Designed miniproteins, single chains, continued (3). Designs and how they scored, part 90

Each design is a single chain, and the fold is of that chain. pLDDT is the mean over its residues in the fold that is shown.

## One batch from the design tools (miniprotein)

Design m11316
Fold by ESMFold2-Fast:
Structure m11316 (fold): chain A 116 residues (1-116)
Amino acid sequence: AMAAQNAARSAALDAETERDVKRDIEGLKKVIEQLKNEATPELIDEAVELIGRLVAYLARRHGAPPELMAEVEKLIRELRDDPEKVIKAGQVVLDAVRNNEPIEDLVKKLKEIVEE
């Protein structure tokens, strides 16, 4: 009885999180397509915000330490000045969320984009 109640509550919280994540995924896909057509500061700001939210979701899911989150925030700031790198980072983040990739793998991919 208690195990079933706890499972149902966990499933409801997961469903709410999945709805929010789906909205952010759809938003990031749209912003990436807009950035490919015309890069504006407003679209870059929106893409960076969506990337940050999706990374924070993935980090919470995997129990990432604060030091790893600080590294991600630094990488996102470094990507902001290059619209092509923001597009690449957005696509990598979309793939990482879809595949439930560890945050460490995402950090490595983001570093490779920054270092291009």
Scores: mean pLDDT 78

Design m11317
Fold by ESMFold2-Fast:
Structure m11317 (fold): chain A 69 residues (1-69)
Amino acid sequence: AALSPLELRILSYLQRNPDRRVTAAELAKALGVSQSAVSRALRGLEARGLVESERVGRTTLYRVPAVVP
C-alpha cells in the first residue's frame, strides 16, 4: 500500500476542505489521534507530494496542493 491508514484519513480530511490550511495540532484534535502521530504522517504525505507545508512565523500549516501541473 502507498499510504498508511492515518495518512489516508488525513488526506481525506484535507480533501474535504481544500481551501483550509491546518496545523498538526488541529488535525490531531479533529481525528482523535496524537499530534506526534499526525506530524509523522504529514511528513510522509509531504514527501510524496500529497500535501504542501508553509511556515507562518513559528507555525507550520498544511494543505492539499491547489493545482497539479
Scores: mean pLDDT 79

Design m11318
Fold by ESMFold2-Fast:
Structure m11318 (fold): chain A 67 residues (1-67)
Amino acid sequence: SEIEEKVKEAREALEEMIRAQEAGDREALREATRRLMRALSGLYELDPEKADEVAEEIHAALEKAVG
């Protein structure tokens, strides 16, 4: 489904953000962040409740990666 596609896009972008942040690659981080925001925006249009779940997952993963 379109919802599943957007969830997959968001999770893939998150993985790219974590890799870019660990590598200190500012350009890759910016690009991955843009992809993540696009995927989440699309998910909010389709299923706001699922978007909130995915956003919480992303926030927790980023806190763990940077803290």
Scores: mean pLDDT 83

Design m11319
Fold by ESMFold2-Fast:
Structure m11319 (fold): chain A 80 residues (1-80)
Amino acid sequence: MAEEMREKVRRLIEEGATVDQVVAAAANLLIQWADEGKSREELYEAIRAVAEALREAGVDPQTVEAMEKALRTVVDYELA
């Protein structure tokens, strides 16, 4: 999960995707994986992989924090 997310996010960033496009793609994968029965721990690990890739790409810390919060909200909603 985390490795797949990291590879997808890094590729999107290399292709010039915006932060919003990266977040949308990550949210879609997290929803799919939640529906497949992946644990909260695995999904949160995937969110950390997204945050790390965005930080490596030089995205602002505040933007990364907002993205992590948004993706955690998606996961928490799907697992409710």
Scores: mean pLDDT 85

Design m11320
Fold by ESMFold2-Fast:
Structure m11320 (fold): chain A 87 residues (1-87)
Amino acid sequence: MEELERELEERVRRLEELRRRIEELERELAENREDKEKVKELLEEEMELGVEEVELAVEMTVLAKELGIGEKTMELAEEIRKRLEEE
């Protein structure tokens, strides 16, 4: 569980870094909208970062589900154990 939490945290940090870079690129695009060649270069970089963002988001979703499922399974196991001890 701790290893999965660390893996999720690492991906969250990378996703935030990518989102900040994309936001910076969008700002640069707005400032340089008259320079078509620069706009093309910035858009290409934004598209590459966008693909990586989607990949990280999918991986994070899978890890979050695994963590949530594991926690719920542990809770259910404790409830079952308590019931058996009472009977």
Scores: mean pLDDT 70

Design m11321
Fold by ESMFold2-Fast:
Structure m11321 (fold): chain A 57 residues (1-57)
Amino acid sequence: GVDREALLAAIGELLRALGDLLEAERAGDEEAKAAAEAELEAARARFRAVVEENEAA
């Protein structure tokens, strides 16, 4: 099963992606926004996989 360390790492990735998105929005950089949105979706998918793995254990 997934341990607490893996869950915290996934949460950290989500927070990082949100920070990148906020910075891109402040800069008005549409290309950076698109990249940050893709990172956020990838981070959400990873977080979901970690939660599902933990619930399946």
Scores: mean pLDDT 80

Design m11322
Fold by ESMFold2-Fast:
Structure m11322 (fold): chain A 67 residues (1-67)
Amino acid sequence: ARARAVVARVEAALAAGVPREELVDWLMRELGVSRETAEFILDLVEEDPALAERRLEALERARAARA
C-alpha cells in the first residue's frame, strides 16, 4: 500500500543517515502536504511507524472521499 511504502522509505532513509530536511522536502513533494504536515509525519514515523501508516491511510481516504 502507498502509506506503508512511504513509511518504509522514511524509516530506511533515517537508518541510512539521510538529513531530516531532505526527508521533509521529499514528503512535501510525495504527499503534496505543507512543511508543517511533513514534519509532523516524519516525527510520527520516528515515534510510532504503525500509527504513521494508519494516519497516512486516513489522509488518503479523506482525499478520495472529497474527490
Scores: mean pLDDT 80

Design m11323
Fold by ESMFold2-Fast:
Structure m11323 (fold): chain A 95 residues (1-95)
Amino acid sequence: MIDVEVELRVENFDPSSPAAQAAMQALGDSLRKAYEAMEKGNVEEAADLFAEGLQAFLDANPDARVEVKFTAKSEEGKKFVELLKKRIDELRAQR
């Protein structure tokens, strides 16, 4: 099991709206799929799923500000964090 702690801080976001609740649920589903991929050893797939879910959330909520903090104690967890950061940067560069 991968030892990775992910902390999400979201600012300028109203979680009470139906659209916001749907976006949060979709993000949560993406995080769950990413964790399932990690448990199977698919670190690259997990990073892609997480980054794409986060980008979709930001595209739907352009006024939202998301700060993501990672704590990884395992080598596999550190690799996941590096791949995730790279994928997020690539997605941002395309816009």
Scores: mean pLDDT 73

Design m11324
Fold by ESMFold2-Fast:
Structure m11324 (fold): chain A 79 residues (1-79)
Amino acid sequence: SKEQTLQQLDQYIEQMERAMREQGIDAALPYLQAALQLAQNLDDASIDQLERRITALLRAFGDDATADAVARAFELIKK
């Protein structure tokens, strides 16, 4: 269900933030990839909210290049 998908995404984002705080951006990449794959099952409005949340998190850690790449990836999965 959408509710279960959103709960799993919340867990991935929490794990990304923890990985970035404790180990750095490379440790967050598996969670980012899992979130992007799971997001393919969402509506465009939910994808937009997820994109803003993840890109804001990446920019907060100083990784604008990954944030820009992630924004492009999320735009490609919208229809």
Scores: mean pLDDT 84

Design m11325
Fold by ESMFold2-Fast:
Structure m11325 (fold): chain A 98 residues (1-98)
Amino acid sequence: ASPEVRRLLLEAEESLALAQAALSLGDIEAAIKALEKARELLERARELAEDPEVREHLEKAIEHIEEAIEALKEGDLEKAREHLDKAREHLLRALAAA
């Protein structure tokens, strides 16, 4: 993978970690902002990624981030954590394939 794709994936992982920390503190607004930043970074990585396996994992990570944001808006913190964990799993698989 290109160095730019890897940089975007690492920045997205940092944003997902910040979202997890915000959730642990009950800061829903901060968690949503961190998730939205991660989504933006992964959308940019997806546009640049040429490997189909990397693209598939990025699409799954983005989907789970969007579901986590919606769960937070509905006040379902448990569902939000589950989707955040799945987003992180797919991000790590994309990074490994990249």
Scores: mean pLDDT 88

Design m11326
Fold by ESMFold2-Fast:
Structure m11326 (fold): chain A 98 residues (1-98)
Amino acid sequence: AEKAAEYAEEAARAAYEAARAAEDATKAAAAGVAGAGAEAAAWLARKQGDKEGAEEAARAAEGAARAARAAASNEEGEEAARRAEEYARKAEEAAEEA
């Protein structure tokens, strides 16, 4: 659960970077909301400390990665989306081990 939460927090940070780099205000807002969701899921996963919490954090991280990818319109946004996708994958692997 702890590792999945850590990776979800990293995916959230990357989604926030994608939101700041985004040229489309609606996509920027969506990436920010998805990032906040990943942070919330990470907090809950740490509090629960179980496999279910780890799986929820991984799903939220995937949501953050998808929103970051949709918001990517320049080189900075593309790098942020790639980082969010990497951390979402790591969160899924950590949830499977939990």
Scores: mean pLDDT 85

Design m11327
Fold by ESMFold2-Fast:
Structure m11327 (fold): chain A 95 residues (1-95)
Amino acid sequence: ALAEEARRAGLSAEELFERAEELYRERRLAEARALLRLAVELYDAQGKVTSAVAAALRGIGLEFDVELELKRELEAAPPEEAERLREEYEENVRA
């Protein structure tokens, strides 16, 4: 799993968060959530509570932005493409 690979690589909380942001841009939501959770847990374990809270709130914002973008694309897409986009979204949410 991507989160396990990141742990094994010894990535910092900051590096984990940066990778999560990239995954949100790529709409790989399940993997983005996994790395974000790991970054928040690592900040908290280090006593960086403010950083942990900031990362969690930023993650909520990024996920909301992706959901809004996908909804706009679904509303603008022709019926055949809209069905494909929905399937892609559900696949990413469930992984």
Scores: mean pLDDT 77

Design m11328
Fold by ESMFold2-Fast:
Structure m11328 (fold): chain A 69 residues (1-69)
Amino acid sequence: MEEEGKKLVEEAERALEAGDLEKAFELAKRAIETGDMKAILRALGILARLAEKGLEEAKKEAIKVLNSL
């Protein structure tokens, strides 16, 4: 599970760097769903960067995740 979360976060970061905001968002959500705290924290960082790029869905998702922690 820790390895799966790490791979999802790494792929989300690559998608974000490539400008594929939708793919980065989907991968970040999957990383959060693994329940690995390190993956969740890194995915929250990705969601914050996506929100800064104008993806309002990422901001809403980050708030929901923070409220569940």
Scores: mean pLDDT 81

Design m11329
Fold by ESMFold2-Fast:
Structure m11329 (fold): chain A 60 residues (1-60)
Amino acid sequence: MSEAEKLLKRIEEEAKKEKDPEKKLQLEHLRFVLEDLIEEGKVNETAVKQAEEELEKILK
C-alpha cells in the first residue's frame, strides 16, 4: 500500500472516531481531497506531507 493510501486510511479511521462535528467535517474534507488526488494520479510526496500536516493540525 502506498504512503498516500496509508494516510487516507488513517484519515478515514480518525473521522470515524471523531465526535466533534467541526473536526469530523474537516477530516472528511481532507479525505476527499487526498482521495481525489490519488484517483487523478496527481499525488506526490509534497501532497502527502501537506495532508499529514493538515491532519495533525485538525487533531490538535
Scores: mean pLDDT 81

Design m11330
Fold by ESMFold2-Fast:
Structure m11330 (fold): chain A 65 residues (1-65)
Amino acid sequence: MDASQLAREALELAEQGRIEEAVELARELGKMTGAPAVLALARELEKLGQHEAARRLRELAKEFL
């Protein structure tokens, strides 16, 4: 699974309320690309009104800083 696929699937899971699974995919994204990609995904979630998922991804991104 490439980085763009991980990001897309994480967005879909968050939209379905499956936040823990979205966080797990975002963790794999962070392992591949680092904190900037996880933070970019969090901003997209925030723009979509997914504030809880965005908050969880911002916390996750600290692991890759």
Scores: mean pLDDT 83

Design m11331
Fold by ESMFold2-Fast:
Structure m11331 (fold): chain A 64 residues (1-64)
Amino acid sequence: MLPVAELAVELAEKAGDKKLAEEIRKAGEELEKLLNDPSTSNQEKLEAYNRFLELAAEAYRAYE
């Protein structure tokens, strides 16, 4: 998993949002998989990245 995804998961877990932590973990894993797949379109990579960023931002807000 990407280091930034691990941090976002940790923040969500510390905030007590286990569901958000699991969603971030899945989004981070999907993003890493797509980034490592040369057949994946730039559009799919961007969509996965944006979803991950939205979830990571939610974890940060929940922790703060």
Scores: mean pLDDT 79

Design m11332
Fold by ESMFold2-Fast:
Structure m11332 (fold): chain A 118 residues (1-118)
Amino acid sequence: MEKEKKELALETAEYNEKKAEELAKKDPKSIEAALAYLQAGNAYYAIGDYEKAIEYYKKAIEMAPKSRVAAKAYANLGKVYYKLGDYEKALEYYEKALEIDPENGEAQENLEKVKKKL
């Protein structure tokens, strides 16, 4: 079960990486390419590969740094650092998510949870 879940997540990540590369080649400002990198990061996060999740969330941000996709990637970086016990970095990334999308209720709630750990 764990092995099959990991294999499926790796296949999902690889698919989204290739999709992002093809979309970025056609349009270097493609929100769809940024979204594909976000989905690759989510696949790694789901199996607890936080190092790879961080890598792909950062790629999503680099593709579209002021987009709602970047806001979601920043919020997900906050979740990763929270899981790693790095509450200071978790706080920083949730604040960056809210700078782009102030109405992100999930990021607002998670920011409050992080503040209670500091």
Scores: mean pLDDT 84

Design m11333
Fold by ESMFold2-Fast:
Structure m11333 (fold): chain A 69 residues (1-69)
Amino acid sequence: SLESEIKELRKRIEELEAEIRELEAKYQDAWAAGDIETAEQLSRQILAKRKELDELRARLEALEEELKA
């Protein structure tokens, strides 16, 4: 159902937001420690997950509009 798909997307968005926050904390720690190589790797992971988050949010908005109709 549309409601089920919206629920699954919201759960994935929340999980992804939590993953991004954890990676951002690790990124700050790596920079503070002078571990630039690890910080760059984490930065790439954060960028990829933020892109995925944007795509999931756009899909959620489209489905929520469909549910209103």
Scores: mean pLDDT 88

Design m11334
Fold by ESMFold2-Fast:
Structure m11334 (fold): chain A 66 residues (1-66)
Amino acid sequence: AEAEAQARAGDLGDQAMKTVLPPARELAKKLKAEGYTADQVEALADQVPEGEHGLLRTAAHLLAKE
């Protein structure tokens, strides 16, 4: 039951990531081109409204993966 609940939560997370991942990937490319590091983008995410927080954190994670 718990494994099934976590799998369904993962599917919902994957669906949310499918909507945010493409714009986060484009944002990561732009920020990297401007010389921002993953750490700097993560610090910026902490200072922005909650609505944009997820997008910036996803972009920082993509930058960290190089």
Scores: mean pLDDT 63

Design m11335
Fold by ESMFold2-Fast:
Structure m11335 (fold): chain A 60 residues (1-60)
Amino acid sequence: SMEEALKKVEELAKEIEKQILANAKSGRIDTEAIKALVAKLEQLYAEYPDLPPVTFVTEA
């Protein structure tokens, strides 16, 4: 359902943000992990194009 897809989008957005913050704290950039999470997010938007866009602290 769209409701379940929205929850998954929010969960993935939270994980992406967590990885970005972890990289900032450690001085390491784990591009591969972030890229994989973004790919999953894009897949959800491909299946549910009516989902609202997600925002991250890096986009604000």
Scores: mean pLDDT 73

Design m11336
Fold by ESMFold2-Fast:
Structure m11336 (fold): chain A 95 residues (1-95)
Amino acid sequence: PEENIKLVEEYLKKAQEIADKYPFVAPIAKGMEEAFKKRLEEIRELYEKAKQDPSNAEVYNKKIEELGEQAKKGFENGMKIIDRAIEDYKKKLEE
């Protein structure tokens, strides 16, 4: 569960760094940042619920794992879009 929190925090940090470095992809990177902030909030809430209600911890931990997997897929898809946008921008500069 804690590992999923750290994973989403790392994705959030990377999205922020991309927005700062590449203003032309900032709208995409900002969208990713907002999505990861929301996911991090949901995961943290479930993590606290697992601590407060140990009898249902397995259910909360499964939800945390699902949200972590969704965040990973979202990051991979977002990076694919960003990489393509950067490539397209570089090609336009050569023309």
Scores: mean pLDDT 81

Design m11337
Fold by ESMFold2-Fast:
Structure m11337 (fold): chain A 120 residues (1-120)
Amino acid sequence: MLSELKKRAALALGRVANAGPEALREFLERALKLLEEVGADEGVIELIRRALELVEADDSEAAIHEALALAVEALSRIEDPELLEKLLEIAEETLKRSEDFKYLDAAQKPQLVVGEKSLL
C-alpha cells in the first residue's frame, strides 16, 4: 500500500536525520539526483532542494528538524511506489554508511523529536 510505504519512508528518513546532519545531507543529495533523473514533480524537487539548502547552511537541531519536515512533506506528495522504494533504499544505504558515526560522542548527535503524531 502506498500509504504504508510513505510511512516507512518517513520513519527511515527520521532515522537518517537522527544519525546527524552529514547523513541527512547525503540522503538529500542522493534523493535530489534521483528525483531529477526520473522527472519527478517540481514541487517535490523544490522541497528536497530547500531541505538540502537548510542542512548545508546550518547544522543546528532546529535546521535539521525543519529540513526533515520538508523532506517528509516531499515524500507525502510522491504517488509512485517504485520511486518511494528507491528513496527508502537510499535512506537504508545512508544509515549503513553512518556506521562511521558510531565513534562520535553522544553530545555530537542531534536529539530529534518527531512528535507524538504520525507524519503520514
Scores: mean pLDDT 76

Design m11338
Fold by ESMFold2-Fast:
Structure m11338 (fold): chain A 58 residues (1-58)
Amino acid sequence: MVVRALKDYEATSPDTLTLKKGDILEVVEVVDENWVKVKVIGTGITGIVPKKYLEVVS
């Protein structure tokens, strides 16, 4: 599932990923109700981010 970051998010722990508004990501795993593991398209960098900051694009 391809998603887009709706706004900037700053990582607060080693497991979380910093997002910039407009980043395109692949959801690779649902961690829980509020968090998903994503992979940055193009770089392959992975991390967990708040689900509420993402919009589904495909």
Scores: mean pLDDT 80

Design m11339
Fold by ESMFold2-Fast:
Structure m11339 (fold): chain A 56 residues (1-56)
Amino acid sequence: ALSEEELATVDVFSRAGGTILFSESALQGKSDPNSPLVEVSPQTVADLVAAILAAR
């Protein structure tokens, strides 16, 4: 699991125009090691970071 500092770094990188790839299964809340990697928008990264921080 990512720390709050690591999550903040990922969000900042995404908003600065960095490319973030996620496992498609991880975006669906699944753990599939054969899932393809998909490029995610800065909005999707922000939503995921917010959800992880809210889970506490």
Scores: mean pLDDT 69

Design m11340
Fold by ESMFold2-Fast:
Structure m11340 (fold): chain A 62 residues (1-62)
Amino acid sequence: DEEVKKLIELAKSKDPKEQLKAIEEAKKLPKEKQIKVLAEATKSKDPKVVAEALEALHELTG
């Protein structure tokens, strides 16, 4: 899936703004695709990005 690959690359970016954009864009995807992007974002070195990704995963999984 090209869209998922694109957002995973944004989540791997060294720029926290691009990583946050990946999280926001992932919210427009179906749950299974959203989880893949959010899981990548949790590997970020930026604590705010990690927190946002974990919050989004919590909303999806409980």
Scores: mean pLDDT 81

Design m11341
Fold by ESMFold2-Fast:
Structure m11341 (fold): chain A 68 residues (1-68)
Amino acid sequence: DTVEQLRRLVAENPDNAQLWAMLGEELLRQGRYEEAKRYAQQALSLDPTNKRAQQVLDQATQQLQQQS
């Protein structure tokens, strides 16, 4: 399970914005939009310039707006 592998990696490397962004991206791919948004925000709190995290946040937010 890719999410489980990424959760382990972020637990071992909690200051690595790219790993948080990758976790958010995988959750976005699985349709888990609220979780994807949360982890993308975590990545951006560590590195505001992380393009992957910005893309995940934008896409997750767009999907959540369609569901509301």
Scores: mean pLDDT 85

Design m11342
Fold by ESMFold2-Fast:
Structure m11342 (fold): chain A 67 residues (1-67)
Amino acid sequence: GPAAEAAARAAEAAGDRRGAEGIRKASQLNDHVATATAAWEAARHAEARGDREAAKTLRESSLQLRP
């Protein structure tokens, strides 16, 4: 859905190709919990790299994926 695509694009923009692939794969399986978890993991990776803006965007996307 749109929230999953937004999260994958945010991960790609942050340079996290593996995070983006994980989000897209979970979204293709229609697994909303796995998709939100993948976005949250991508946010943690961004934080570990010191990319605060990417981490914030990915956390917001993860929250939108868990209605």
Scores: mean pLDDT 77

Design m11343
Fold by ESMFold2-Fast:
Structure m11343 (fold): chain A 78 residues (1-78)
Amino acid sequence: SEAVRRVADALMAQPDGTRLSVAELARLTGLSPAAVSRALRTLEAAGAVRRVGRGYELNRAPSPEELAAGRALAEAMA
């Protein structure tokens, strides 16, 4: 959960539409690339981020299923 929070915070700190690679997120968060990849899979499954090419950005238009997953993730992180 801490890795998920740190990756989410790093993405939220960027300007709108910024796409960050796993390597860039690892540098920004101090996490290993493996930890970043696991956190991104959790956030992508929750609809909080989307993959665009080789990068990831905040998802501002999640589906109803992704919104439900995002709420469940938020409750788990509280």
Scores: mean pLDDT 75

Design m11344
Fold by ESMFold2-Fast:
Formats: structure tokens, sequence, C-alpha cells
Structure m11344 (fold): chain A 56 residues (1-56)
């Protein structure tokens, strides 16, 4: 349970870092910002679902 929660956290952190790196490399555009926001929201929603299932 705890190890799985930590793995989900680590994955979310890695995803956040990758999205940030992509924005820096590509230059901040409205399209990249929109895409990054959507990806971040999806990642948080998915992580939240996994953590909720693990806490049961």
Amino acid sequence: AQAEIEAVRDELVARSQAIGDEIVAGGPTPELGKRALAEMQAAFAEAGKKIAELKK
C-alpha cells in the first residue's frame, strides 16, 4: 500500500518535470500551455483514483 502510493507520487513528479522541460525546450506558447494544463489535470485525476483505490 505505502510503496504503491510512493510509486504513484514519483510518477506524478516525473511527469510534472517532463512537462516543464517540454515547455522550456519548445518555448511558452498558448498551445503548449493548454496541452500542459490538460496533461497535468489528467495526471492528477489518475493519480488520485489510484491512491483512493490503494487506501481501501
Scores: mean pLDDT 74

Design m11345
Fold by ESMFold2-Fast:
Structure m11345 (fold): chain A 68 residues (1-68)
Amino acid sequence: GPAAAEAGRRAAEAGARGDAAASAKYGQLFHDNATTPAQARGGRAAAEAGRAGDASGAKSVGYEAHLA
């Protein structure tokens, strides 16, 4: 839904600027607002990548939300 898509875009933006903490936060919001299993998996992956300090990984799943 729109909330999940917006959270995914925010995760991608945070990942692009190297902000792993923001990527983790928005990845979790993407997961929490997911309306499809694919969105839920993407949000979880972004949150995990962000917590691990992998901003590039978080950016990748945000990009998928941006394309939807």
Scores: mean pLDDT 67

Design m11346
Fold by ESMFold2-Fast:
Structure m11346 (fold): chain A 60 residues (1-60)
Amino acid sequence: SKVSEIALETVKELMRLLGDTEDRILAESDPEKQEEILREFHERARELLEETDRKVEEAE
């Protein structure tokens, strides 16, 4: 179903975001900047999930 396709694509996008975030944290030596990267990840993940919820609602 379209809902299943949206859910799977969201998981893939979240996995990519996690990988990119891990690389950024590993490249950064400043703990405060590492914490900012984590906050940015949290906000981007939230936006992605909100967009997914909207797409699922529109598909129903």
Scores: mean pLDDT 83

Design m11347
Fold by ESMFold2-Fast:
Structure m11347 (fold): chain A 76 residues (1-76)
Amino acid sequence: MELKKEAEELYKKVKEYIDALEAQGRTDLANTLKEVAEREYKEAMEAIESGDEEKARNHVELLKQIVKAAENAVAG
């Protein structure tokens, strides 16, 4: 339950940063971040559903790194 909620909240945050990058006209970077975030979110959710907690934690950690990268990109 906790990992699923964390993954959902991280994916929501990264989408907000992607929207901000689009508003800044940084379309190529926004598209790149969207692709990697969607992939890692899908992999995290699949691991959560299969009960692979270690794999789920690894993909959630990658989502955290993507959120940080997106946040830094928006901040400049």
Scores: mean pLDDT 85

Design m11348
Fold by ESMFold2-Fast:
Structure m11348 (fold): chain A 100 residues (1-100)
Amino acid sequence: EKRIELETDLALAIIGVAVLKLVRDQLSPEAQELLDKIDEEVKRAGDALSAGNYEEAAKHFEEAIKLAEELRTKVPEDLQPLIDSLIETLKRAAELAKEL
C-alpha cells in the first residue's frame, strides 16, 4: 500500500513538473535551470524506485524539494501555488520512501 501511494506521488510530481514546463519559456534563465534540475531529480527518484532503492529515491526527492523551494522565489506569484503543490507532493513522497 505505501509503495502504491509512493508511485502515485511520483506520478503526480512528474505531472506537476510537466505543467511547469508548459510555461518554461516564460521563466527567467535561472528559473529554467532550476526547473530542469527538478525534472532530473524527479526522474532519478523514479529510477531508484524502479530498482527498489528507497534510500536513494528519498535523497532525490529531498534534493527536488530544495530546488523547488528555490524555484518558488524566482517565479511570478501566479505560479507559486503550482510549485507549492509540487513541494507538498515531493515531501509526501520523500516521507513514504523513508518508511519503506
Scores: mean pLDDT 88

Design m11349
Fold by ESMFold2-Fast:
Structure m11349 (fold): chain A 86 residues (1-86)
Amino acid sequence: SLENLRAEGRAREADTVAAIQGLIDKAKEYAELYKKTGNPEYKRKAAIYSVAAQVLVIAAEVMGMDPETVAALREQVLEVGKLLDE
């Protein structure tokens, strides 16, 4: 039924939040490695994970996920950008 499909959709939304958080965590990890080592490969990896997280955050917002959750994820992505700038 549509109700069962909607319940599965909510579970997928939770999985999507976890996936976005995982991408943000990887982006932060590589950004910190870049800051410590100066190795441009870590900067590139951090940027890739950051962009992937940004795309999924936009998709989550469009799909009507909780605005406070979206805002929290977006803020974390901005923090990665700040780490990569300097």
Scores: mean pLDDT 82

Design m11350
Fold by ESMFold2-Fast:
Structure m11350 (fold): chain A 64 residues (1-64)
Amino acid sequence: GAALRERLIRLGEGLVRRLARAMGYDEIEVERVGDDVIRAVGRGPRGEVVLTLDLRTGEVTLER
């Protein structure tokens, strides 16, 4: 149901935020880009990283 979908979105947002922090990024912005896609932009002394998570597949794509 809708409640389960919202829970999955929040878990996905938390996941990409934790991944960016684990990579050493201190400033993190998380955005829902599509129905099943979450994007996080991490910034810090090492520069910038973009993490994209597809909630349907669990795939995480990394770009800098």
Scores: mean pLDDT 79

Design m11351
Fold by ESMFold2-Fast:
Structure m11351 (fold): chain A 72 residues (1-72)
Amino acid sequence: MAELEKLAERVREELRKLGVPEEFIERVAELIRNADLDGLSELAQEAYKKGEKEVARIIAKAGLEVSKLLRK
């Protein structure tokens, strides 16, 4: 879906601005493209446990946006 790709690109740019490693950013982007809500929740929890609360918040919001797109 074009909307999932746009969301993935926006989230990639937000995470890059926070200095997140590219390997982690690409993993988040792939989960968004695949509409993997469970995977996004898992990565958000991983970021939160590492003390990266802003990264966790961005990923959690992305999951909510993916969920909204799946219900249309």
Scores: mean pLDDT 83

